# Designs tried in a protein design run: designed miniproteins, single chains, continued (5). Part 56

Each design is a single chain, and the fold is of that chain. pLDDT is the mean over its residues in the fold that is shown.

## One batch from the design tools (miniprotein)

Design m17934
Fold by ESMFold2-Fast:
Structure m17934 (fold): chain A 96 residues (1-96)
Amino acid sequence: MKSLHEQVLSLARRLATLAGVPEEDIERAVEIIESEKGKSLVEMTKAVLERGLDEKLPREVIEAVASAFHLLAVLLNDEETRLEIEKIYREVLKKL
């Protein structure tokens, strides 16, 4: 995995598959993540999760994607980004 968005895609696919998400819904999430490439990890998290809500992705998909962004911030040892992602996810969960 080379770029931030590619790392998020790989993690999101794995987490969604483990959660039993249908392939069709995983591909919808993949398209959204791909469209937000080139942004910072925080900006990608916000854009992807808000767009996921707008496009009515299942809760399990939104949770898998949020977990992928959070896990990537942990793996990069970026505490500030991790905390900001947690804040974004809490606001998104209120809208589900």
Scores: mean pLDDT 83

Design m17935
Fold by ESMFold2-Fast:
Structure m17935 (fold): chain A 80 residues (1-80)
Amino acid sequence: SMGDEVIEYANELIAKLEKLAEEYREKDPAKAKKLEEMIELLKDQLKKIKDLVEQGLLTDEDAESAKEQLKKLEELAREI
C-alpha cells in the first residue's frame, strides 16, 4: 500500500541520516546536531503515519503529502 511505502521510505531515510550524523559527530558536531534534530522530526512523523495506517485512515493524499515532506527533509540534509 502507499502507507507501507511511506513507512519503508521513512525508515530508510532515518537509517541514512543516522549514519551521516555519526560521521559528522567526529568532523562537525554542529552538523551532527542538525541531522539528529531532523531524525527526531522524521520519527515523530513516522509514528503518526503508522497510527493512521493501523487505523485504516491513511488516504492516498496523506501518503503523497508525507512523501513530499520526506523528500524536502532529505534535500535539507544534503545541504548540511
Scores: mean pLDDT 82

Design m17936
Fold by ESMFold2-Fast:
Structure m17936 (fold): chain A 86 residues (1-86)
Amino acid sequence: EEERRQREREEEERGELLRRYIEAKKRSEESEELGKKGQEEIEEIKKKVSKEEFEKFERAAEVIEEASEEMRRMGELITRRVEEKE
């Protein structure tokens, strides 16, 4: 039905905005030049979503960032262990 299809589209668009927010935040931390573009993207996202929705994006980004950092750390440990055993 139309409402279900609309909700699915909104979820996909929200997922894309969250990915863009994470990308923009990462850019803002890497360099002065990229940081300016990252801040512009974040401001654009803030205009497209409510304050409550943006706060949800911030919390979701923190969770994803923590998970990504943990995965990276685990990958490094696995690689080092394989190298040590060879």
Scores: mean pLDDT 70

Design m17937
Fold by ESMFold2-Fast:
Structure m17937 (fold): chain A 86 residues (1-86)
Amino acid sequence: KSFEELVEEMKERLLKSPPFSVLSGKPLSEDTIVPPGLLFPVHLSDYLALLERYNPELYEKLKKELEELREALLPLVLEKKKEFEE
């Protein structure tokens, strides 16, 4: 898939998901993505830690793309977070 297709897929899944990371149960932050193939938001740092541990070559190749995806998703993450903050 193209970068733009991945961003759109992440946005759609983020909007349908609760405002919490499924890995940590913590509220969404600026460090949030919906990784390709997952249905729910997670913190980018947690996902990168898994990649580094289990596939370090893929981690080095994808970390920049995943960071760019996080940056593209950030406005929607902040908007969704505001909906649940007083």
Scores: mean pLDDT 71

Design m17938
Fold by ESMFold2-Fast:
Structure m17938 (fold): chain A 70 residues (1-70)
Amino acid sequence: MEEQERREREIERAILESLYRMLGWLLNLSPAEVDDILRNSTEKQLEEKIREYTAKLKELLAKDQAAKLA
């Protein structure tokens, strides 16, 4: 029975898409470029890109949050 696994992957995909859109916005990626990458990339490739972008985002957020904490 793969319906449960498929449902879980749908949720994961939605999370990945949300993260990628947020990362793309912060990295000033064009909507067309983001869409092309989403359509042409496998879930694994998206996850890898999200990991790299998430690391960059965390650096930006940490820097911004440090300023706010001050």
Scores: mean pLDDT 72

Design m17939
Fold by ESMFold2-Fast:
Formats: structure tokens, C-alpha cells, sequence
Structure m17939 (fold): chain A 90 residues (1-90)
């Protein structure tokens, strides 16, 4: 369903920044950790935008599914880094 995929892509595009905001509220991050997270968010958003453009421009369902899976992986990168920061604090 294209409408459901469109909503998922919108969510994935927003996810890196939302994870950063949650981390800033819940963790006592160093300035260096904040800068690294901001850098990772910017890179993730750029990559998702590139993948979304490819997704919108392809007529191949299998290719679309691969691009969507890659967008999910990229959107998860900030969350993975935040989890690493939490583990370092245990």
C-alpha cells in the first residue's frame, strides 16, 4: 500500500532527529558526544533523502523493497549509537 509506505518513509526521515532529541533530554552527554550525534543525524538524513529519491524514481517493486529496507537500516543508526552511549555509562 503506497500510502502506508509514504507514511513509513516520512517517519524514517524524522526518526534520527527524534532519537537525538530524546537522548539530549535523558542523557548527560558531553559536547563531543552531542557533536558526533548531530553529525550522525545529518549524515543519516542525507542518506535517507538520497534513498527516498531513488525509491520515488523506480518502477521495480523489488528495488523499491530493497531501498525501503536500506532506509530502515540508515534510520536506525542514531538509535544504535545512543544505545552504545548508554552501555558505556553502565
Amino acid sequence: NQAEEDKEIEYLRSLPERVLEAALKRLDLTPEEVEELRRLVAESQRRIAELEEQYRNTNDENKRNQLLAEMRQVAGLVGNYVRELIERRK
Scores: mean pLDDT 86

Design m17940
Fold by ESMFold2-Fast:
Structure m17940 (fold): chain A 89 residues (1-89)
Amino acid sequence: SEIEKLEEEYKELAAKAAANPDDDEVVAEALKTLVEGLILKVEEAGGDLEELKKFIKEQLEEILKANENNPEKKALREAAKELLEELEK
């Protein structure tokens, strides 16, 4: 199932991020996988997808604000920005 695959991908990325917390690209990929997984889980469960998207958007905006002056978090900022653009479609 798609949800099981995303959960496995997230667990692998989360483990890599935990082992290498300064690896900006791994942390960025974990964020993308988490957001995609949450959307699919809520959609499959018949939950409020619009409410979830609003919540995710607020969290992504906070991530961007918290990391706006951190040159070591460029990939994380780009991932958050791309996810925000995807949520507007």
Scores: mean pLDDT 75

Design m17941
Fold by ESMFold2-Fast:
Structure m17941 (fold): chain A 73 residues (1-73)
Amino acid sequence: MDEEIERGMEELRKQRPDLPEERRRELEELVRRYLTEGDEEAFRRAVELQGELFEEETGVKRPSLEEKAKAAA
């Protein structure tokens, strides 16, 4: 379990290594909650926050496969 949590956090870090420590901490907390409690809402919030952080840092909205699927539907 601890190993799986750490792996999830490492994947998040690989996705957004440029994130400030404070913002990355928020994402890690959401991911940890999902991995430990299976809270899908926390997972979805983490995905949404990743997009917001990307927009804040680059000023460009990053499209995702999930967003494209939702828009197409």
Scores: mean pLDDT 63

Design m17942
Fold by ESMFold2-Fast:
Structure m17942 (fold): chain A 93 residues (1-93)
Amino acid sequence: MTAEELLARLENVKAQIDRALAAGATREQVDSLYAAVKTLLREIKRRFPELQEKVDELLAKVDEARGLTPQEALRTIKEVVDELIELLREHLA
């Protein structure tokens, strides 16, 4: 997966989170989006070892959100996705 493909997938996940929040957020949607974000975080860490420290911080934040209400969990996942998009855009510039 290229950095551009990673950015496209992050933007798609962000759109799915916004849709889930608007639809009233379910635990099933949270679990699905958690899995998607964790997969992207691991792929970024694998491709950009120089980003490891920040990626590990974001992985911890996603894992900590697991016990939250569906709406709170999705808001936290969205914050992580926003930070990843900014991190990758800065790295690619």
Scores: mean pLDDT 84

Design m17943
Fold by ESMFold2-Fast:
Parts: structure tokens; C-alpha cells; sequence
Structure m17943 (fold): chain A 74 residues (1-74)
């Protein structure tokens, strides 16, 4: 539904903001690369989700949850 799409996109935007803040503070080159890749992947999946790609929506939700878990462990 549109409501489900909106919730997934809203969570993804919040996750991207958290990742961007973490990236600004990160000094470890491996973690910098990981954060940059995660941000790029989430942004690409958001674009596809907005275009109606259901698989992209499912991948966006999964990656957002994984990223949030990682951020909560730092």
C-alpha cells in the first residue's frame, strides 16, 4: 500500500541521515568505505522504490534495519 511505501521511505531517510552523521565522525578507512557504500545503496533503493519496484522496497527495508542495528552497536 502507499502507506507502507511511505513508512519504508521515511525510515530509510532517517537511516541515511544517521549514516551521514556517523560518516562525518568516522576515522577508520574501512568503516568510512562501508558507510559510503551503505548510503549510496540506500539512496539507489529509495529511487527504485519511488518508481514502484517492490523488490527494491523489500531490500530497502532490510538494509535500513541492518544499518540501524549497526549504528546502535557503535
Amino acid sequence: SMEEIEKVLEKAEETIKRLEEARKKETNPHLQSFLDSAIESLKKLMEKTKEGDKKAMEELETLSNVAETLLDSI
Scores: mean pLDDT 85

Design m17944
Fold by ESMFold2-Fast:
Structure m17944 (fold): chain A 84 residues (1-84)
Amino acid sequence: MKEKLIEAVKEIAEEESKENPKHAKDYEKVREEIEKSSEEEAKLLVEQLIAMERMHASIYERMGDEEAAEEERRHAELLDEALK
């Protein structure tokens, strides 16, 4: 499980590195936290990240930034798949 979570966060960080280097750095910090955590702690961290990304998607939608909202939803889905 933990390996799968690390891979998902790395994928998001790599995608973000092209458009949002600051966001890529934040995801890289989450990856480091997952690596230091137990399997159960890593799962909770990723569940929290999914909730935050879905919240950000809703905020971007309300602001009319459909592209940013779609990106956040896609990242949440990637992380959710990694939890399965």
Scores: mean pLDDT 80

Design m17945
Fold by ESMFold2-Fast:
Structure m17945 (fold): chain A 99 residues (1-99)
Amino acid sequence: MKLEFKVKQTEDGVIEVELRYDGRTLLKEKASSDEEVDYVVLRVFEILRLLAPENAEIKVNEFDTDNPAFQNLVDILKNSKTVKEAVELFKKRVAEARK
């Protein structure tokens, strides 16, 4: 049971994000503005919290963007052993950013 995360930037500057679990697409979104990027990042963690098993491993299969919000997202995912750890780390960073 593997969570697969992909981020790619197209030639027109659109960032495409896909999250799959055991061959099923949980999330597929496009972001073309900084505001849409922030919303897509929030949606990824919402879907992980609600639909992904807490003990599932996260694999970042493709990362092809210089966007700092997605770089921070991938950093959280790579530094977490499980979905639960990734969600908890994200919540902590959001709480710190609101101060």
Scores: mean pLDDT 76

Design m17946
Fold by ESMFold2-Fast:
Structure m17946 (fold): chain A 68 residues (1-68)
Amino acid sequence: RGVLPSVEELEELFEKHKEEITELMKSTPNSATLEELVKKLSELLGVSETTAAAVLHYFLSKAPVKRA
């Protein structure tokens, strides 16, 4: 809320790091938690966990895979 990146910023981050994000999702087992994925994305992209969570949500909306 309030300080989240815009949709355009999320699109740019996703496109720039699409292959890296896809590899992370492919190599991460389905049993992994969303928190674990957020931490890995935060480290991969060099951004805050809040920004990484927004990128993860955007990625999941593009690849029609939902995680509980």
Scores: mean pLDDT 69

Design m17947
Fold by ESMFold2-Fast:
Structure m17947 (fold): chain A 76 residues (1-76)
Amino acid sequence: SDAQIEELLKLVDKTGQLIMEQTPIGPELAEKLRSKLKEGIESGNIQQSWNEAMAEVAKAIEEEKKERELKEALEQ
């Protein structure tokens, strides 16, 4: 339903905000989530597109955090 699509878009906005608070690349990752959700809505495969996008975002956040921590450790 249209209401369900609106709720999913709100979830993307909330997730994007949390990503922006956690990592310097948050805006890039938030945009990727929005694009993937729209793609899923158009293809009718929302769950798979969302799961794939979330996995990629989680990987990117973890790699960025690891690189940042390693760089900080090397500077200390």
Scores: mean pLDDT 73

Design m17948
Fold by ESMFold2-Fast:
Structure m17948 (fold): chain A 59 residues (1-59)
Amino acid sequence: GAAAGRAGAAAGGGDAAAQEAASKWSETHNPEDGRRGAELGRASGAAGAAASGWNGGKG
């Protein structure tokens, strides 16, 4: 239930959010903003990966 839902949200939303961020990034070219965004993205990514593991991350 909940684990499958969170895994689906991470997979479905991940690409869209990443692409949009990359597009704005190419236009803006702001390294300071990039450093902070990358750290926040890593934290969210780690949480999403853990949630995905609960439903099918065996091995």
Scores: mean pLDDT 53

Design m17949
Fold by ESMFold2-Fast:
Structure m17949 (fold): chain A 90 residues (1-90)
Amino acid sequence: VEEEKKKIYDFFKTRFKFDREEIEKYIREKYGVTVDELAEDLVYLFENSPAEEADWDAKKYREKAEELKESDPGLARAYYFVAEIIEANE
């Protein structure tokens, strides 16, 4: 959780030049959760995702997030965030 939380802050700080307050606002507005809750969603994804999904591109992560959006919004948020990181690093 603490490691995932740090990665969330580092990503937005480096890529978008956001400060902590801006990052917290962005996550709340886009994902509807706190940074702590998103970090917990990421831990859950990494512990429960099939190894095959590690080779997926950003498009596949977004498609999976859309599939899960209604049934498992926490897991959907984690997939969306991974897609966002992949796209930003391209």
Scores: mean pLDDT 75

Design m17950
Fold by ESMFold2-Fast:
Structure m17950 (fold): chain A 76 residues (1-76)
Amino acid sequence: SDSLLQQAIELARQLHELQLAAHRAGQVSAEAQAQIRALSQQIHDILQQMSPADQAQFEAQLQALSAETRAQLAAL
């Protein structure tokens, strides 16, 4: 459903932002590690409920987010 796709995309954005913050800090705190695990699990659970069409859209969004994340890290 559109709701699940939107939730997965938003969680993926939060995960990317948390990963960038951890990289900039030069360390991953225990709290950040717990949040990364929790977000990863939520994304996994949602993906298993999504249609193949929604999964394809999510993969396209992930590729875009990954490219942006790589560009941001390279600029640091």
Scores: mean pLDDT 78

Design m17951
Fold by ESMFold2-Fast:
Structure m17951 (fold): chain A 87 residues (1-87)
Amino acid sequence: SAETVARINELLRETGERLRELDEEARRKGEQILKSLYTRLMEALAAGDLEAARAAIDEAVARAKATGNPRLTEIVEELARRLREVL
């Protein structure tokens, strides 16, 4: 729905602001993760595929963990939790 898309956009915007508190390398990695997540979420929602939407969220968390940055991981995990509540 338009309301779901608006809430997702707000959550990603808020999370992007939190990434600005990280060092440049972690911020760039986080921005890449968020961009990939957004694209996959919008594709999944357009298709009505909630399993694909959840898989995109899980992939974003896995990518954050793979960076080894605990603060970036915490930020992305909090976004994932809030996104799962919206879906």
Scores: mean pLDDT 89

Design m17952
Fold by ESMFold2-Fast:
Order: C-alpha cells, then sequence, then structure tokens
Structure m17952 (fold): chain A 95 residues (1-95)
C-alpha cells in the first residue's frame, strides 16, 4: 500500500497530462486511506510534499500539495499534521 501510493505519486509528478496526474493522485489517496500505520501515512505525505517542491509544473505541484493536505487530515498526531499542512500551504502560495 505505501509503496504503491508512492509509485502513483511519482508517476503523477512525471506526467505532462494534468488529467492523468489528477487520476494518479486520487488513486494514491484511496490507497493511503487503507494504510493503518500512521507513520506510513506520514511518510507518503512527506513524499508528496518533496515531489511538489521538485516539480516545476504548477498544476502538478498544486495536486501534490493538496494531496499532502488530505493525507494530513488522516493523521492522529496534530504536530505532524500541522507541519505537513504548513509546508503544503507554503508550496501553494509560491504558485
Amino acid sequence: LKEEAIELLRRAAETTDPEEARRLVEEALELVKQIKDQQERYEVAQFAIDLAEETTDPEVRRLLAEAAIEIAKLLEDPTKATALQLRAIGILLDL
């Protein structure tokens, strides 16, 4: 599940088709909802933020940052959730 979600996010970052990127991100989010381990959810969210910071396409950056915010909502640790949300918001503001 974690490795599959990470692979989908990587593919989303590499595509030039915004609609394909959206589908891949949505599939990754559905997999993250199935992950029971909170640390694995956090790691997927961090990976999404790292990809968003490296991606130059504004639409893909937005999708990845928004995905990190959605994953943060699934985290039980408010400190980790807040840190991820702040990083994602920073990326969105730089668009």
Scores: mean pLDDT 82

Design m17953
Fold by ESMFold2-Fast:
Structure m17953 (fold): chain A 87 residues (1-87)
Amino acid sequence: MSPLQKATQELLEAARAGDFARARELLREVAERYGIDAAEQMALQVYLELLDAGREDEAARFVALAREVFSEVTGRALPPQGRGQLL
């Protein structure tokens, strides 16, 4: 399994369990090691899986977490609406 596939699986499991501290660390590691684009693609996959499972609250919390991580890694805040978000 690739490092990104493993990270995506662990991130999805953490988000479903409500372990957002673990989710934050995993997403930050991917963004720092593989770049923001790879982390955004991984976050989008997890977000869509949460929505498909009917976990709208976890999906919303995960989006907020992902925006904070991306802002921290890039050194700037992401806008509430824009191309730099999960969509």
Scores: mean pLDDT 75

Design m17954
Fold by ESMFold2-Fast:
Structure m17954 (fold): chain A 76 residues (1-76)
Amino acid sequence: MADELIEEAKEAMERGRFEEAKNQFILAAGEYVKEGRYDEAISILEEGAEMVKEKNPEVAEQLRNAAEMIRGQKES
């Protein structure tokens, strides 16, 4: 479930595994999108980006870009 992926992502971030955390957040967002829960998908990606922005700005930008892509899908 998306909740488990989010917990794994946060644990990965605490351990400095930013690439793994990014992948888990993106997978969780994908689960929300499959359920039509676009706002929740966008929210978790933006929240993840804020959490990592000072330690890994590249991953933060990738998470924000994923959120923007989902926002576009919601409007389509």
Scores: mean pLDDT 82

Design m17955
Fold by ESMFold2-Fast:
Structure m17955 (fold): chain A 65 residues (1-65)
Amino acid sequence: LTDSEVLLKGLVRDYTDGVIDEAKRTGDPSIIDEAIDWLKKVKEKYPSIGEEIDELIERLKKVRD
């Protein structure tokens, strides 16, 4: 893994945690759908971190339930 990939993993995790906290605070699940769409686009651009992104998408889906 490059330094950029390590930083990107940290950024997408922090972003996902923030989205989950905001969704729980506001009760608005639409921000979770927007986050999932954005993470899918990140995965297309950076497939090397695709496994990490897939895990984050599954976490978001569980919170939306």
Scores: mean pLDDT 81

Design m17956
Fold by ESMFold2-Fast:
Structure m17956 (fold): chain A 85 residues (1-85)
Amino acid sequence: SHSQQLQQAQQLIDQANQLDTGPNPNPYQAARLYIQAGQLYFQLGQYQQAYQSYQRAADLYRSLGDRGGYLGADINARQARQLAQ
């Protein structure tokens, strides 16, 4: 259901946040989970939350020097932002 998918997206964000800013950070895994959450929010029409998730992934990829990851996440973030307006 829509409610179950929103819960799944929130669980992905919670996991990503723990790997992003928690005591044992893993920024590559965090970025991957933010992308997955963004994709799910986008499918659910939650474009603002999708934008935020993709933007955080883009920021992480940029900090890691992963140009490919950054460009992909940034494109998805911009698309979500346009649809949120």
Scores: mean pLDDT 92

Design m17957
Fold by ESMFold2-Fast:
Structure m17957 (fold): chain A 81 residues (1-81)
Amino acid sequence: SLEEKARELLEKARELIKQAETAFKNGDYDKAIELYDKAIELARQAIKLARGVSPELVEEARDLYLEAGELYARILKKKNE
């Protein structure tokens, strides 16, 4: 189902965020940026799939999208210090 596919994308996005956090802690800012960018794209896809099917899943995906975007911005700022 579209809901199952959206959940799978969100789980993969969360895994990528965890990997990005590890890369960030190791000072690998380029890798962290790449992984967060991929996570943001998966969250966007999840929003599209969940739209019209599950309002709750759309909210969950949007929250993850915004959180990943905030972390991405923090890494960019740190890299440019």
Scores: mean pLDDT 83

Design m17958
Fold by ESMFold2-Fast:
Structure m17958 (fold): chain A 78 residues (1-78)
Amino acid sequence: MLDRAVELFEEAVRAAAAGDEETAKEKLREAVELLAEAGLVEPYSDQEIEDAVRTLLSLSREELDQAVERVRALAEKA
């Protein structure tokens, strides 16, 4: 369900904000897999997940909140 993808993305963002790169990678991978199954994004490679997590680690808390809002809007649109 898309609600689960949003929850997993929120968990990935919280892990990234805490500096927990390993948990952020796991949660982001799960979220992207659900979004890809729904046809909203293309499947990500392991390298693309790693690059995305590094991006999340570099974002401010305000930018992370905006990212969550964008993923929520994408899920609601489907």
Scores: mean pLDDT 80

Design m17959
Fold by ESMFold2-Fast:
Structure m17959 (fold): chain A 75 residues (1-75)
Amino acid sequence: SLLEEKQKLYDEALKIFNEISEIYQKNPDDEEVKKLYEEAKKLFEEFRKVMQDNGPLDKLKELIEKLKEIAEKAK
């Protein structure tokens, strides 16, 4: 169902955001990590807004891919 698919996408986005947040917590003085964390916060807020506005699944998937890119850069 659409609800189950959206829940799965939300869980995935939250997992990625939490991974980025944990990297930031371990590296609080790293300016580059801080910038990546701030960008991830904006993307996750946009994700939540798209979810709330019942936006298209393709947009949710696009935002997840951007979060994955940030997570890779933060490593």
Scores: mean pLDDT 86

Design m17960
Fold by ESMFold2-Fast:
Structure m17960 (fold): chain A 87 residues (1-87)
Amino acid sequence: MSIEELVERVGELVGKPLYFDIILGLYHITRAVARLAGVPEEKIEEADKVFKKGLEEGLKYAEQGDVEGALEAVEKGFNEAKKILFS
């Protein structure tokens, strides 16, 4: 499952599709800014993997009806990805 597919699925299950669309948009902007700043592609790929892991954990919580756990898992993945890109 892609990052985009995971975001859509978690957003649907949590009942916050617009919020998750915004998070995805912010992540794409963050990646674009990192590339513009000269961050190596290897680091961007590492950040993508970390964000995807957070989304996969978020999906597990969302499927169990744990809205708060889903939001926390996705936020953690996003924040860890940002640390990789802008460390």
Scores: mean pLDDT 87

Design m17961
Fold by ESMFold2-Fast:
Structure m17961 (fold): chain A 120 residues (1-120)
Amino acid sequence: MTAHVNVAAVDAAGRVLYAASYTFDTSDFEAVIAEILAGLAGLRPALILVEALGLSEEQQKALVEALRAAFPDARLVLISTVYSEEVAALVDRYLLRSLDEPVSAEVVALLAQELLEQEQ
């Protein structure tokens, strides 16, 4: 099964620190999480926004738990097409969207900047 994950991280001033798109077979999920964590390593994000399409509820939970453990002070925002009460409890904001296709990493980065500005 093919999955799509877009990740953006912004600092407290709204500067984009990281933006990346991943398209992968769900069997490669653990390797993709490791790559996301490596890409974010050493950064001090104020907000991390993740769009996750084609991931199971368990995989979404694992991704969010990994990000929360690595960045306990960052605000976590998840965009998904499938609602999960367990996953919603693990993030600061959950956005349910009806999407036929994933958005680009650039669009996710712009949305992360906008969400940070709305919270200030």
Scores: mean pLDDT 80

Design m17962
Fold by ESMFold2-Fast:
Structure m17962 (fold): chain A 80 residues (1-80)
Amino acid sequence: STEELRAELREVLEELKKLYEENREKLSPVELTVMAIEMGALEFGINLLERNPNPSPQTLAEVETTIRNAKAFLEELKKK
């Protein structure tokens, strides 16, 4: 559902923010850049779903892709 996707977007965004606050001085410039891009994409997805209560299947697929990409990045950062 749209509400479940918004909740997941917010959860992943909060995990990225927490990891940034705890580890930012240890992150490379490339990792900081990717983090900014992923956080921006998650925030965009949240706003998109808030403004469109009946999103198209394509929009839902794009949001799911954003969540997957952000989760993959989190997993890579946690391997450090």
Scores: mean pLDDT 84

Design m17963
Fold by ESMFold2-Fast:
Structure m17963 (fold): chain A 90 residues (1-90)
Amino acid sequence: SIYGELSLIFEQLGDHEAAAMYREKALREGLPEEELRRALDWHREHPLSINAIKVQLNLLREQALAFQDEEVLKAIDLAEERLKEWQKQA
């Protein structure tokens, strides 16, 4: 789920409100809560590097463009902005 992946990225970048919102959207898509919880646990043990987040956001952007999903594209733009802010603080 694109929303599931976005929720994990936002959580790592410290945007807990966006993370919660996209997590709820992933659940609404029918992704099991147990799957999201396991993915969150995995992400906490294996946090993504800055370059890995950039690669993942680029892949999600390609998927969103293929589906013409404007809401997801806006979410990715926000995540890219949060990543840029996070890089400046690190």
Scores: mean pLDDT 82

Design m17964
Fold by ESMFold2-Fast:
Structure m17964 (fold): chain A 76 residues (1-76)
Amino acid sequence: MDEKLKELQELWRERGEEAVRIRKEVSPEAAAELLLEATREVGDRLMAIFGPKAQPVVDKMLEQARAAVQALLDEA
């Protein structure tokens, strides 16, 4: 289970890096959408693996993603 958590964390990190690149190459709005989509996907997978016990982790990830999106759009 810890390995699956690390895989999800790495996926989330890679998607975040991709969002930063998309911001430069396309737009801040496209990057924001990608970040939110990636967070939802990772959260869904985490819930599928751990069930309701993953909810607090998913909630924190979503809060972090929203903060990152806000920072990204503020820099636009």
Scores: mean pLDDT 74

Design m17965
Fold by ESMFold2-Fast:
Formats: structure tokens, C-alpha cells, sequence
Structure m17965 (fold): chain A 81 residues (1-81)
């Protein structure tokens, strides 16, 4: 596989993991679980930045979903504070 294809697979995997951890953090309200969401989101942004360089069209297509996940993280972070 090309480097771009590997990063796309990693991006999709991290999105699924992030969605599951967001649901968990919403249920528990735990600062520890919110911190876990933040860590996965940071990894997702690192992969996204590489994808912007290698496949900018795909990255632009994924931006709305990435923005939605970031907004969901901010919501749960505010509720735990």
C-alpha cells in the first residue's frame, strides 16, 4: 500500500476508537476518560496533518467529521469541568 493509503486506514481506525471513547466519556463524566478522548483526538490530528500533505482532497473531505468529533470533545470537557 502507498503511504497515503496506510494513513487513511489509520485515520479511519482512530475515528472509530475516538467515537467509542467519546460515548464512554459522556456516560462516566470522568476527567480520566475525557483525557483519553483528548489523547486519541491529538493522534487523529497528527494523522490528518500528514494526510493534508499527501492527499489534500481526502483530507478536505474528512474535515467536517473531524470538526464534529472535536466539537463533541469540547462539549464533554465543559460538562466535566
Amino acid sequence: MSEAEKLKEEFEKLKEELEKEIERARETGSPEDVGRVAAILAELYEVYSKLKELDPEYAEEQLPELTKLHEEYLEIRRRVA
Scores: mean pLDDT 84

Design m17966
Fold by ESMFold2-Fast:
Structure m17966 (fold): chain A 99 residues (1-99)
Amino acid sequence: GIKELLEIGRKSAQNIADSIVAGGGPAEAATAEELREKLIKAMEKLAESPEGAKEVDEVIGEVNQYVNDLGLPIMDEASVGVGIIGIASSKLGLLKELK
């Protein structure tokens, strides 16, 4: 499932997530948080029924577009993109709290 994609992305995307934090601004941080919320809701729907897969696919597309807009390398769009946004949104949220 999509949670496994986030776990796969965690290991490889740590450095990329740091790059997002270093290069991103408040607008990019807000987009990451919005995509994270959409991702969680899509995962919940997928867990309830296979029909939720369409929403998950749409959110993965949005995540990959966001990562591409930041100029970051994507090795596997579905796996790495999802992992990157999950880690990056968590790091951006943590940094906002520490400000």
Scores: mean pLDDT 52

Design m17967
Fold by ESMFold2-Fast:
Structure m17967 (fold): chain A 93 residues (1-93)
Amino acid sequence: MLELLEEIAKELGISVSEVAAMIVVGYEDAKKAIEEGEKKAEEEGDEELKKKVEEAKEELEKLKPLIETAKKVATEEDLERARKLREEARALS
């Protein structure tokens, strides 16, 4: 897992910590989107959306080992930067 993060960092020309921070923040966003989707499925009684949410939860669970490695490698500074960039991107959309 760490070797994969190092390879991605090299290809993108950024630090391993920056890649790890983006992965952690991306996971936080995916988890939030799944929680919002689950609430919407319950409110609308949408069985198809509920099934898609359950499938997304299973896929997210498979990523846990990568996320745990990323959390150990990412610095607090890079995590804060990644979260700030995400909020700025949302404000522009």
Scores: mean pLDDT 79

